# Ledger of designs, part 35: designed miniproteins, single chains, continued (2)

Each design is a single chain, and the fold is of that chain. pLDDT is the mean over its residues in the fold that is shown.

## One batch from the design tools (miniprotein)

Design m5192
Fold by ESMFold2-Fast:
Structure m5192 (fold): chain A 118 residues (1-118)
Amino acid sequence: MIEEIEELKRRVLGREIATILLTRFYAPEDEEVAELAREIRRVTEELLKALDELKEAIKKGDEEKVKELKKKIEELEKRLEELVERGRRLVREHAENFARFLGLSPAAKEQLIAAEEK
C-alpha cells in the first residue's frame, strides 16, 4: 500500500510538470495558461500533502483517518484531472496555431499535438 502511494505521488507530480511545461511552451505570455498553471500547482501540492498524511495514517493503523484522507484524495484527483484536461485543450489550440504559423502539413500538425498529449 505505501509503495502504491509513492507510485501515485510520482504519477501526479509527472502529470503536473508535463502539463505546465507544455502549456507554458506554447503560450508563455497567456494569462489563462498562467492561471491554469497556478491552479494545477495548488491542487497538486494539496494532493501530495494528503498522500503523505495517508502514508502516515496507514503506518499508525488509524483506519478512520485513512478513510477521511482517501475521500479527500479522490476529490483532489478528480479536480486535477479536470485541470489537466483544460491544459490539454489549451496545448492543442496553441499547437494548431503554431503549426499553422510554421506552414506545417496536417500530418506534421497531428504528430505535434499527439506528442504533447502523451
Scores: mean pLDDT 70

Design m5193
Fold by ESMFold2-Fast:
Structure m5193 (fold): chain A 80 residues (1-80)
Amino acid sequence: LPSQEEIDLEVDIALAIIGVAIGKQAAERTGNEKLKKLVDEADKEVDKAIEYLRQGNLEQAREEIDKAVKLIREANKVLE
């Protein structure tokens, strides 16, 4: 069975993937360039987190997913 740390990372990655998908849809509908840039950066950080998780590097995976979550939160503020 995966460790609790690995499970928590997988859950956070899944939630970030959903956030990026919603953000991309919002960027397309609004044409907001700043939103698009923030969501594109978050998508890159999610991809890095997934790669580090695959390598068993849980510390780096956590760092990259935390960056992605921060970018998603900034993207959400742009829509307000």
Scores: mean pLDDT 85

Design m5194
Fold by ESMFold2-Fast:
Structure m5194 (fold): chain A 82 residues (1-82)
Amino acid sequence: MLMSLEELQARLREVGELDLSEEEKAELVLRVLEEFVRQAVEAGKISEEQAERFIEAARKALEDPSYQPEAAEEFKKVLEAL
């Protein structure tokens, strides 16, 4: 069943509230986002290539904040396809 935007936001907030390092939180955020886009691909809402581009952009943004605008644009494309 496709993860809702409310569920995605709740899981991301939950990771943010954990008593973990920023690196550990970044890894958990990526896992949540990977699960979300995998479900979107399986539901036929986005292509595998769109999912890969978004995850690559998100990984870069978590390592370097200068990539946040690129990650936001790819996320917007995923949301528009839902």
Scores: mean pLDDT 79

Design m5195
Fold by ESMFold2-Fast:
Structure m5195 (fold): chain A 78 residues (1-78)
Amino acid sequence: MYTLTITVPEKDWKENKEKVEKFFNEVNKDAQERYGLKIDIKPKTTVTGEPRDVAYIALLAKNYAGKYGIKVKIEVKE
């Protein structure tokens, strides 16, 4: 099992709340529609799953973070 951690700094969450919420909503929507994986919206989010599913969620997170111009720390652990 791989574990993905997505972290948005608390300062950025508070100052850019609308962008952060849109970011998590798009990642959560695509993860749920494509892989049946649900992510709760929070400043620090952890997802555990199959290596391929975790990799796809990490890719979605990177793409949407760039789209909304927010800073996101993405960590993957085996």
Scores: mean pLDDT 75

Design m5196
Fold by ESMFold2-Fast:
Structure m5196 (fold): chain A 66 residues (1-66)
Amino acid sequence: MQEELEKKYIDEILENAKRVAELDGEKARQVLGESFAAMKEGPEKAYEVGKELADRAIAEIERQRA
């Protein structure tokens, strides 16, 4: 079902944003904002954007603290 797939992608977006929020609340807000902005292209695209931004944000924070 399209609704079931949408819920799965939204849950993944929220989980990724939560991981970023434990490190940086501002970057977590950016991940959520960009992910949901991409929702106009579909839940899968929103998830892809959110995952890329979350992975990038975590890597950047770790690099700055190294």
Scores: mean pLDDT 80

Design m5197
Fold by ESMFold2-Fast:
Structure m5197 (fold): chain A 81 residues (1-81)
Amino acid sequence: MEEVRRSLEAFGERLVELGADPERVEEAVERALRYAEQGNLLEMVRALTEAVESSDLSPEDRSRAMSLVTATAIIGIAEEI
């Protein structure tokens, strides 16, 4: 859980750096964290993906953000197994 939390915080910081609204990013990270705490990794990934898609990111920046979503999902799966 601690590593998932750190990954979610890093995701949020990166998305804000890329120009996303800090308030919306914070809400998305909080929702993702709640789903992770419930063991619902699918909804966590969906919440993070929706945050990326709702941000007007370049294809390159979207790819970078999605890589961090994937890393967070892998960490979440590893902690549950």
Scores: mean pLDDT 77

Design m5198
Fold by ESMFold2-Fast:
Structure m5198 (fold): chain A 91 residues (1-91)
Amino acid sequence: LSEEIREAREALERKVEEALKTLTPEQQKQLEEFLATVPEELRVPAGAALIAVLLNPEKMDLEEALERLRKEVEEAVNSPEFQEVLEIEKE
């Protein structure tokens, strides 16, 4: 991966950590429970997406957003691209 992708990933991780501090304890627990069902490689983008929903509750119902995110994570995990990444990590 290029240095640009690595820097983007680190920047996203920092933004997720900062956003996490603005969440209520209940929202933090929901985020932690959701992330526990997500593979580590997808936790940063999945966390960022859920945090965006939690900060904008007027745009989408939390239960609907969680269901959509779970489906997107399941599709990503079952994608050929994700399977390829897991094979590289295994080596």
Scores: mean pLDDT 68

Design m5199
Fold by ESMFold2-Fast:
Structure m5199 (fold): chain A 63 residues (1-63)
Amino acid sequence: LAEEARQRVLAGVSVSYVLFDLAKQGVISLEQAYNTSLRMLGLSREQQAELLEQTIEDALKKK
């Protein structure tokens, strides 16, 4: 999940679409996806990919 999401962002897919897909899969909440997308504004694509990976890992650790 985290690796696939990171690859999609680095390939040019919008981080908002990736976050929304993760929320649809139940990995993160819709609120978390929305708030994370706002925090990614102003970050480089590589930084967005790292933050996305960290967000997924944190969500999985809380299971």
Scores: mean pLDDT 75

Design m5200
Fold by ESMFold2-Fast:
Structure m5200 (fold): chain A 111 residues (1-111)
Amino acid sequence: MDEEEREEAIEHTRRAIEHLKKGDIEGALEELEKVEEIFRKDVGPLLATAAQGEVAGEIMKVTGVDNLELDIREGLGRIAYGVAKLIGDGDKADATIAEARRIVDEAVKKL
């Protein structure tokens, strides 16, 4: 991944966290979709699919139940993990993951 793509992914992740702090789940998901697009372009379909919370999506389709709590938690966790793994800046990646995890837990309590 080039440095510009890394900076763009970090910036979208930070904006997603700010949206979650405000209770704007839709805005957070929009920013995280942009992170997924960057990874889909660079690392190929398999890693992008893993980062999207594929398991949560399949469960929702099979059961016919809208489980937004599971989808958000799974998707955010996988994207944060993907960001950390691909960026290679341990301190920044770890801090972003820790912050995203805390914000996800707070957002999920409101769902």
Scores: mean pLDDT 54

Design m5201
Fold by ESMFold2-Fast:
Parts: structure tokens; C-alpha cells; sequence
Structure m5201 (fold): chain A 83 residues (1-83)
């Protein structure tokens, strides 16, 4: 379970870098922004499953879930500006 948590954290760190690049790209499309939201929602579900299977990780999972929610919020704000 700890190795799975480290894998998910790495995937979130990599997605955060991609999200930051898209948020700073004036040519980013709504479709590209929605694709990142979809990936973040998949990671959110994997984190929820991990916390259910290993409750000792609940606080660490909650912190990563908070990071994902923040990234989704930033992407949604940019989509609303492009509408």
C-alpha cells in the first residue's frame, strides 16, 4: 500500500506540472483542460479506494485529495473564462 501511495503521489506531481503549464498557456483548449480534470477525477477515485483499503494512509490521502480539488478548481475557473 505505501508503494501504491508513492506511485499516486508521483502521478499527481506530474499532472500538477501539466496543469500549471496549461493554466499559463493562452492557447489551451477547453477539451485539453477537461482531459486534465478527467485524469484528476480518476486519481481521486484511486486515492479513495486506497484509503478504504489502508486507513493508516487516510491523512496523507486527504492531503493529496485537497491538492487535486485545488487543481480541478483552477482548471474550471480557466474553462469559465474561455466560455
Amino acid sequence: MEEKFKELKKQIDELEAKVDALLNDPNASIDELNAQIDQLNRLMRQLSDLARRDPSLSMDVTKLQARILGLIGELELKINKLK
Scores: mean pLDDT 85

Design m5202
Fold by ESMFold2-Fast:
Structure m5202 (fold): chain A 75 residues (1-75)
Amino acid sequence: MDQTVNDMLETIKRFKKLSKEEEEKIRKELTKLMDKIANSKNTAERLAQQTELSKLVAEYTGAESSGTATVPEAA
């Protein structure tokens, strides 16, 4: 599990220069999504979390950017 998070983080680092704080923040976000995927009990929820993970990686690698400000969702 952690191997996948580390691999994704290394991929992001190849595309962007990150500070230690930004690197740790991204690692935590990736870890949270991986944990949600691992704890998903049905395929639909797991796929939704995998989609979020892919979007997160794509955003940081510059594959996709809307250029709009986003606010965190509180639930």
Scores: mean pLDDT 69

Design m5203
Fold by ESMFold2-Fast:
Structure m5203 (fold): chain A 70 residues (1-70)
Amino acid sequence: SEIEELRKYADEKIAELKKQGAPDTLIELARRGYEATIEAFKEGKITYEQAKKNLDTIYNTVKKTIERIK
């Protein structure tokens, strides 16, 4: 299902952030953002494409934050 695909995509992005050395606090923020995005899609508030873009935005925001700390 599309929800399972979004969850898998989010899990893969979290794994990538962990490999990049993201601290637990940033992982927690990313996880909350991903769950909020998936829930919004599940409730019909956003499209699948909007949900994927939101997941990518969260990933890029956290990645940029890691780069600033290093």
Scores: mean pLDDT 84

Design m5204
Fold by ESMFold2-Fast:
Structure m5204 (fold): chain A 116 residues (1-116)
Amino acid sequence: DEKIRELILKAIEAAKKGDLETAIRLLREALELAGEKYLEAYERLKKAKSREEIKEIFLELGLSEEDAEQLADFYEVLKLAGLEGLEFVSPTYFSQLSLTEQIGFAMILLVVLEEL
């Protein structure tokens, strides 16, 4: 669990510095460690075309309605503002999120980075 959190935090810092290749590599490693259900959710997330589909994926992973809405909001912000949206994601803020929510954030970030 701690290793997954560490990989995601390092990926966010790499992305903030513009090192997209390192960020993508670390996010993929984090998802592989998180397990099959998250890899399957990531594949569905890449194909999602609406906010409602994004929320459904996160609800199926066991997140609350509120947490799923927050992740859908992050996707919309990153899609519109690009990596500048990451300036609001401090290590302190991120560490307060549940592991499932942190992995959800990693999946969203990976989708956005691979579409750049």
Scores: mean pLDDT 82

Design m5205
Fold by ESMFold2-Fast:
Structure m5205 (fold): chain A 98 residues (1-98)
Amino acid sequence: SPLEKLLSKLPEELHEPFLEAYETILKHGTPGEKKILEEIITLLAEATEYSKELEFEVDVNLGVLQLSAAVRKNEELLEAVVKLEEVVKAYLESLKEK
């Protein structure tokens, strides 16, 4: 699965914060919000190296997910998306070091 592929690529220290954010989004998210989450995971799982296009596509999807959570006034979901963004940014930095 894309999730298992991404976890195999993430630095070990990012596994727990990633899974905590992921589980919270699954618990509180709408089907549409969960689809955006899966698109983010798929983009990151399929990437073999860093690119500006990858970062842009991921940032757009994270922004849409944040806006959706904010419009629905789901504070716990919004906090989880912000935490997911921190993990994603740390992972993208790890890709730049290759």
Scores: mean pLDDT 87

Design m5206
Fold by ESMFold2-Fast:
Order: sequence, then structure tokens, then C-alpha cells
Structure m5206 (fold): chain A 63 residues (1-63)
Amino acid sequence: MIELTEEQREVLRRTLEEIKKLTDPKAIMDLLERTAEEIGLSKDEVMGLIGELEVEERRAALS
């Protein structure tokens, strides 16, 4: 797992919330690319981090 600043983590959380509102794969990919540019990471890194946040949310919901 890569070290993230608080600002980068907040951007990723915002992106995850926006993804939940989207159904178009192209819009999701565009959002991920924009997020990667905003926080200085690659799209692949952002996709991995979003996946980890989604797992964390599911874990919290089951707790």
C-alpha cells in the first residue's frame, strides 16, 4: 500500500462516492483519470486504492 497524504485520501473518498452515482463505464474511467491527475498517481494506482476503500466500507457495514 502506498503512503497517502490526507488530501489524497479525501480526493479518493470523494471519487468513490461519485463512482457509486455513475452507471456509465466511460464516465467512471474519466473520473478515475481526473482523480489520478489531481493527486499525482497513475490510473492503476487509483483503481487499486478505490478498491481498498470499497472493501473497508463493506467491512464497516458488516461490523
Scores: mean pLDDT 76

Design m5207
Fold by ESMFold2-Fast:
Order: sequence, then structure tokens, then C-alpha cells
Structure m5207 (fold): chain A 55 residues (1-55)
Amino acid sequence: ASYEEVIDQILSLAEGASVENVQKLRDSLLSTIKDEAFRAKFEEAFDKYIASLEA
């Protein structure tokens, strides 16, 4: 629930950004996330989102 809410909010902010900018945002945010479980979930969600942009 809370992980999904945070991820959805961040992806909404990335909406309309280029794939390169979304990748940069992903890398920057992953470096600041302290919780490894949250970081893994975030990484999966971002990778899925980037894949959808490249489709």
C-alpha cells in the first residue's frame, strides 16, 4: 500500500519526461532509498514503467 502510493506519486511526476530523464531519476532515487525492500520494489516498478515507454 504505502510503497505503491509513493511509487505512483513519483511516476506521476515523471509523466511526460524522456526515457533518459526517467532513468536518471530512477538512479538518483535508488541512491537515496535506505530500505532495501522498498528499493527493490521501486526498481522493479521503474523498470516496468521504462519498458512501457519504449513499447
Scores: mean pLDDT 76

Design m5208
Fold by ESMFold2-Fast:
Structure m5208 (fold): chain A 80 residues (1-80)
Amino acid sequence: SALEDIENAIKAFEEKGKKEEVLSREEVGEILEENTSGLSEEQAYIVSLHILEVFKKNGTEVKAEEVIEALKKAKAELEA
């Protein structure tokens, strides 16, 4: 399900954050593509908007915890 895909992405970013202090947009995009292939175009768009806000706030490199927070917000929006 879409919610399971987002939860899998959250777990992937938690593991990545243990190894790397900051992540590039390319690294974030690769992890999302690997873990969210089951999302519809509309669901993927909602996730993309929340991720875009992280990079707008933090610049070209972001902490895994900031991506995880954005994914939790996207998950809550999709549950509503």
Scores: mean pLDDT 85

Design m5209
Fold by ESMFold2-Fast:
Structure m5209 (fold): chain A 78 residues (1-78)
Amino acid sequence: MEEIVGAAGRAMRESGLSDADVRRISSEVAEAGMAGASVEELKEIAKEGVRRYAPPERREEAVERVTRAIEEAAERLR
């Protein structure tokens, strides 16, 4: 879980999200993961968070980066 959250957080910061917004989204992803959410569900939660907080000009790129980061981290874990 920490690796998935860490990878998503790094991608969000690179996309211009503040540390506070990254922490909010990361907390939502971590809670869902601990409750047994699938990787696809975690990606959807992260995408919704990014859409709420990312700067409009970076939003599409941020969604793609975060989605890929979660997929790559999940593959490394299993």
Scores: mean pLDDT 79

Design m5210
Fold by ESMFold2-Fast:
Structure m5210 (fold): chain A 55 residues (1-55)
Amino acid sequence: SKGEEVRKLFLELMEERREELRESMKGKSWIEKMKLMADAVAEALAEALKEVAAK
C-alpha cells in the first residue's frame, strides 16, 4: 500500500538524519531539542509523502 511505502521511506529518512540530528541537539535546551525533533519529523514525512505520491 502507499501508506506502507510512506512509512518505510519515512523511517529510512529518519535513520539517515539520525547522527546529524544528534549533533544538532547537543547543548540545546529541552524546548529547542523538541523543536529540532518536530522539524526533522515534519521534513522527513513531507519528503516521504512527496516521493511516494510522485510514483
Scores: mean pLDDT 82

Design m5211
Fold by ESMFold2-Fast:
Formats: C-alpha cells, structure tokens, sequence
Structure m5211 (fold): chain A 82 residues (1-82)
C-alpha cells in the first residue's frame, strides 16, 4: 500500500516537473525535443492511470487534475508540431 502511494507521488512529481518545463520552454525547444518530452509525459500518464484505482478518492482527484493539465500541454505541443 505505502509503496504504491510513494510510486504514485513520484510519478505525479515527475509529470508536474515535465509539464512545468514544457509550459516554460515549448517555444524554444526543437520539434524533436518537444516530441520526445510529450512521449515521456504520455508514458508517465499511462503509469499513473494503472495505479489510480488503488488511490483514495482525494488522491484520484489530484491525478485527474494533473492529467487535465498534461492533456492541455500535449494539445498545445501538437498544434506547434503541425
């Protein structure tokens, strides 16, 4: 139980850091860099989705909010890659 929560928190922290980095630097990154970072973010979201059912409803709400932020950043990145 505690190990799963620790893993979820670590994944959330990694996703938050990556979202913040993309939001701050997207206009100065190359297309290849943006694509690699989006792939990394998507992988983190998939891992979070796998542990989400094992979290409390309050923690699930935090994950959903983070997923929403990530989806917004991914959408903006795709618009810049086109």
Amino acid sequence: MDAIRAEARALMAQAQALIDYLEANMSSLSRDQVQQLIQQLDALLQQLASVMPLLSPEEQAEVLALVGRAQAVIKEAFELLE
Scores: mean pLDDT 82

Design m5212
Fold by ESMFold2-Fast:
Structure m5212 (fold): chain A 66 residues (1-66)
Amino acid sequence: MSVEELLRSAFDERSTEILLKLLREELSLAEAAKELGYKNPSDLTADVTRRLGQSIGALKEKTKEE
């Protein structure tokens, strides 16, 4: 699965575009956090980690329970 597909499963379209720019190093963590409405880059990192963890878990279950 591509990073784009994983992000699209966890975030809306606008958030996905901003996170893709962050991964391409077109935005800093601080700029991405500001664009997405987080107070600190650490809040962005924590929320992204949580949502991606949930999406990866769901994808693993989907592969084996169907």
Scores: mean pLDDT 73

Design m5213
Fold by ESMFold2-Fast:
Structure m5213 (fold): chain A 88 residues (1-88)
Amino acid sequence: EVDRLIEAIERGDIETLEEIAKNSSDGTISSLAQAIIALLRGKITPEQFVRAALAEVRKLGEYAPRIIDALRTSAPEAAKLLEEALAK
């Protein structure tokens, strides 16, 4: 469920994000969770995250604003860049 993903993003809960990435039947949710884990672990930059995750966030269209709001709490730089990319 996308709501569980959003809650985990907001909390920076890497353990829950790893569970979602492994167990989700939705490839979009799984891929987005993996990108957020890499971002939160400092393995990729906010700029690299936006390039990796933009298509997945676009596919989740109606949830994109809520994902951005959750990221503002755990990864504010990535949230800003993602918001700017989605506005254009």
Scores: mean pLDDT 84

Design m5214
Fold by ESMFold2-Fast:
Structure m5214 (fold): chain A 111 residues (1-111)
Amino acid sequence: SLEEILERTQAELDKLRPELLADPNNKIVQLKAMKLVLEFLIEAGDLLLPLLSPEQQERLREIKERLQELRDKLEEYIKNNIVPSDEELAELAKKLDEDARAFAELLEELE
C-alpha cells in the first residue's frame, strides 16, 4: 500500500538523519537520501498506474523511466563511493526535483 511504502521510506530517511547532522557535507549520504525518494516515487507510481487514463499512464511511464535512470546513476555513485562535484550533485538534485514536480502535477490532475 502507499502508506506502507511511505512509512518504510520515512523510516529509512530517519536512519540517515544522524549521519547528515554529523557530517552535513557527506555527499554520499545525500545521494542515499535522494535514492530513497526516487524509490518511493517509482513504487508509488506502480500503485497509481492502473488507476490512470491511457494518456496519463504514458506520461507516468515516461516519468518512471527517468526516475529509474536517475536511481541507477545514484546507485553507481553510492556502490563505488564516487563523490560527485558540487556541480554534479546540484544537477542530480535538479533532475530529481523536476521529475518529482512532473509526478506531483500528474497527481493533482487525479483530484
Scores: mean pLDDT 84

Design m5215
Fold by ESMFold2-Fast:
Parts: sequence; structure tokens; C-alpha cells
Structure m5215 (fold): chain A 100 residues (1-100)
Amino acid sequence: RSKLEREVAVLATALALHATAAILVLEGRAPASELEPSIAAVRELAEELVEKLRELGASEEQLRRVREKADALVAAIEAGDVEAARKATVEFLKAVDEAV
């Protein structure tokens, strides 16, 4: 369990960093070429997080919430909504923490 909890923390941190990179692109503070790779990384890391949380015994309701928050984050980034993307990142991390 402790090992899986550490793996979840590492994946959640990596996802938050890629979400931040995407937000920096939207703010004009990073190259536009970084946007699509950052979105792809957020999607991949969210799927890995759901898998690890399932192994930890998270309920299907908790796993659905994590997926919904990840989808909301990606949608906010794709819409170019910096404020929504920042809020969605926080909500995603809360959903992950609640599922551990």
C-alpha cells in the first residue's frame, strides 16, 4: 500500500507539472509547441493514476470522479481558459487525494 501511495503521489505531481506547462503556454510564457505534448501527458498520467487508485481499492464512484476532473482539466486547457484550468488542476488533485 505505501509503495502504491508513493506511486500515486509521483504521478499526481507529474500531472500537475504538465498542467502547469500547458497553462504557461496559454499565458504566452512557453512555446506553443509544448501545448499538445502537455495535454497528451495529462491524459496519459490521469489514466495511470486511475489504474493505481483502483489497485489501492478506490471505489468506482471515486475513480469516475477522478476521470471527470481530468476531462474537465483537459477541456479547460483546450478552451484556452487559464482560470478554469488552474481550478480544474486543484479539483483533480483533491479528487485523487480523496480516492487514496
Scores: mean pLDDT 88

Design m5216
Fold by ESMFold2-Fast:
Structure m5216 (fold): chain A 59 residues (1-59)
Amino acid sequence: DALLEKARAIAETLAAMSVEEARAYLASVGDPEFAASLSDEEFAALVAQAVAYLRAAVA
């Protein structure tokens, strides 16, 4: 329950963000070097895939 709620919140947060905002968010909570190493196109694709996966997991 709590895990699914967190996954949903993360998916909605990422889906609402621009590529720049999502990159900054992942840098603050994850690997900033990894976040910075991706192009905007690569990052957008990764975020879209992650959001789709998280949304599917909470459906």
Scores: mean pLDDT 71

Design m5217
Fold by ESMFold2-Fast:
Structure m5217 (fold): chain A 77 residues (1-77)
Amino acid sequence: MKKKKIVVTGVESDEEADRLIEKAKEAGYQVMVAPEGKEEEFAKLANADYIMTKEEFERSLKEGKIVAKKKIKEQKP
């Protein structure tokens, strides 16, 4: 199966971004951190599946499923 690609926004520092990327690797996700207002641009370049906040991403890791407020690609069952 393809790894899910996620753009995370709401990150305030490069250090926090690095920590999120490491957590993502451990959980088997591919993550890009985008500045506010550039999340759609980064998602388009990375061909990402989801855009979410850092809080939504951490909750997704805790629950073992993707919890995202904004989805880029059309949902298919």
Scores: mean pLDDT 71

Design m5218
Fold by ESMFold2-Fast:
Structure m5218 (fold): chain A 81 residues (1-81)
Amino acid sequence: EEQKLLADMYKRLLNIMGDESYTRDDEIEVTVEQVLELSERLKKKYKTEKIGTSKPSENLEVEVAETEDGTKIITKITIKK
């Protein structure tokens, strides 16, 4: 389910930023905008190169990039209506 995938991605991005607020397996409702906003903050802090694209579902496509230190972040999410 897209919401569960978005929540997992958001938790991973928060961990990369050193924000452990949501690493306790708390239930989170997350929007695409929230994930992209967090990803954009990471891109401003770190230089990233695109390393792949995945399609977790037919309506969800995710681009992943890697920072200079080897940290993976989500750089783009596309959801079809």
Scores: mean pLDDT 58

Design m5219
Fold by ESMFold2-Fast:
Structure m5219 (fold): chain A 74 residues (1-74)
Amino acid sequence: MSPKKVEVEQWVRYLESRLSLFSPEVARVVREGIERLRANADAPADELLAVWEEEMARITRMVREEKARAAAEA
């Protein structure tokens, strides 16, 4: 297995381990991100990092928006 594929599988395992902590809406986005990461596992390292950063930013934004709504209801 190439070093890039090993790193992608580590990122995928991290995301999968957190799926139960997310809402159904965020979990769907995380699953889509996992598929995108696996599809790009053979991409150049800089492109692979860009995909990872974009997906993490999207997930982080959704989680922050959900937490902000929960805090506003309290």
Scores: mean pLDDT 76

Design m5220
Fold by ESMFold2-Fast:
Structure m5220 (fold): chain A 92 residues (1-92)
Amino acid sequence: MEALEEEARELAREAGLPEEIIEAILEELRNSDPARRETILVRLRILKLLVEGKIDEAIKLINEVLGEGLPDEEIRKKLEEERKLLEEWRAK
């Protein structure tokens, strides 16, 4: 858990999130089940890639995560919708 908190904190800082938002994310991470924790980390990694302008890498990461099969159906649908929006954004 501590290693995951450190990774999440670093990703959120690199994405330019305010400390108050970072602490809220870490609180959610601490109170989440393992599947939810994995999702929080993946979403932070995607956000960091987007802030860096690495849209193709963000889409690739979403495709890899969806291909591995997330146990949460709601999370899977949200990632599919996010991928579609990113592909539409990249096409412009």
Scores: mean pLDDT 74

Design m5221
Fold by ESMFold2-Fast:
Structure m5221 (fold): chain A 68 residues (1-68)
Amino acid sequence: SMKEEFDKLSVEAGKLAETDPELAEKLGELSREYFEAGRKVAGPPGNEEAKKVAEEQLEKLKEKLKEL
């Protein structure tokens, strides 16, 4: 689920904050982008377009995380 992916990003950010504060800050930004995407999906039923956009944003966040 999207929440599980967000939780994974939060755990990674917490771990990296101890060793690399700059990387932790960047992961914090990615986590916020993912959270905003998830919030758009949590609206009333029938917003299939918002769900698709959120899924695309999640994939982009995964790609950015791999670049770190």
Scores: mean pLDDT 67

Design m5222
Fold by ESMFold2-Fast:
Structure m5222 (fold): chain A 89 residues (1-89)
Amino acid sequence: SRKKLAEELANKYLALSRLVARRTKELDPAEVEAAFAEVEAKRPESIEKLSELSEEELKEMIKKLDKTVEELLKKGVITEEEAKEILKL
């Protein structure tokens, strides 16, 4: 269903974005956590908006995000365990 795909995309995007932000040494860890707390508070609204997209569009976006996770793993930005946990979502 569109809602399940929207939830998968939102969960994967948030997990990946937060992980990358935490690995960016020039970012203040407290500011990163505060920013992601705001994004998490808006998660239901984000899922509702994403659910307006077609199933085909949502699947394409998930595929592109999964490819980004694989590229970050190849570049050593994230670990195999972190990549596996995001891809499992």
Scores: mean pLDDT 80

Design m5223
Fold by ESMFold2-Fast:
Structure m5223 (fold): chain A 68 residues (1-68)
Amino acid sequence: SSKLMEAEDRFSVRFQQLQDQRDSGKLSTQEVIDKLRELARELQKEYPEYKDTINRILDTIISHLQSL
């Protein structure tokens, strides 16, 4: 659905911004993870029907960050 696509896009955009800040030394990996968890909570409040999907997206991104 369009709402799910909006949630996925917001994760993607925010992750790119945070990754750029990590690459420039402005944020640690843990700070990026913490900010993504905060975003996930906001998105789950706005899109409660996609709470489980939002959690799966978050887990996938965190797994990726931990592999770097």
Scores: mean pLDDT 83

Design m5224
Fold by ESMFold2-Fast:
Structure m5224 (fold): chain A 76 residues (1-76)
Amino acid sequence: MPDEAEVLLALAEIYLAIGRLDYEKGDFDSAIESYKKAIELLERAKEVAKDNPELQARAESLIRYAKELIEKIKKE
């Protein structure tokens, strides 16, 4: 089985995909909520993998990406 941090990263990627689908449908509020959920899961992945720099860096990159998506929606 993948470790818990890898499962959390995979779940976050699913929420990023859900947010993208909501954005494409014009449901911006739902897209933002999905991106926020992805950020929560990624922060938890960082805590679980606090001794794994590679997983932390990957999670941090995805957190930044999700935050940039939220800001772009809010500025439209």
Scores: mean pLDDT 83

Design m5225
Fold by ESMFold2-Fast:
Structure m5225 (fold): chain A 87 residues (1-87)
Amino acid sequence: KEELKQAVLDAALKAITSVDPTEKREVDGIKIEVKASYNEKTGSYKLEITITFPSGEVHRFEAEFEKNDVEKGFEQIEKALDQALEK
């Protein structure tokens, strides 16, 4: 569970910093996809995160945060993961 959270956060960081804004990861058969976009009007990143379990169950959520407030964005991702994974 903690390994899954770290994989999602790592993929999110890579997506917002890489030339290709789509990152894919896999942890213990769980597939993670992160898509990043930047909105110039608001000065914000938007992350779309999809987690697919080996059972075929899919969890999807989004995080949006200002370019200079990445820590706040990552806090949103962690909270969304906790809700989605029903800890």
Scores: mean pLDDT 74

Design m5226
Fold by ESMFold2-Fast:
Structure m5226 (fold): chain A 100 residues (1-100)
Amino acid sequence: SIEEELKKIAEELEKLIKELEEKYGDNEVVQKSVEAARKLLEEGKRLLEEGRYEEAAEKLFSAAIGIHEAAKLVGDKETAKRASELANRASKILRELQAK
């Protein structure tokens, strides 16, 4: 279901955020991006609990994009790829919900 897929995206994004906090704790740019992504993730989780799936998908997409850009800046290709995949999954759900 859309709800289950959004929950999985949120869970994977939370794990990715924690990995970046651990790996790049001393990098101010990365930590700022992680802080912003965490706030977007929290908003997305709240919207998901409220059944507002389109808005939840938008927040999760934005969080994933922020993490992708931070990872690119530090040359972390694997983390950038994982974030891009999460962004693509959220974008696909958003398109389905918007019904064009």
Scores: mean pLDDT 86

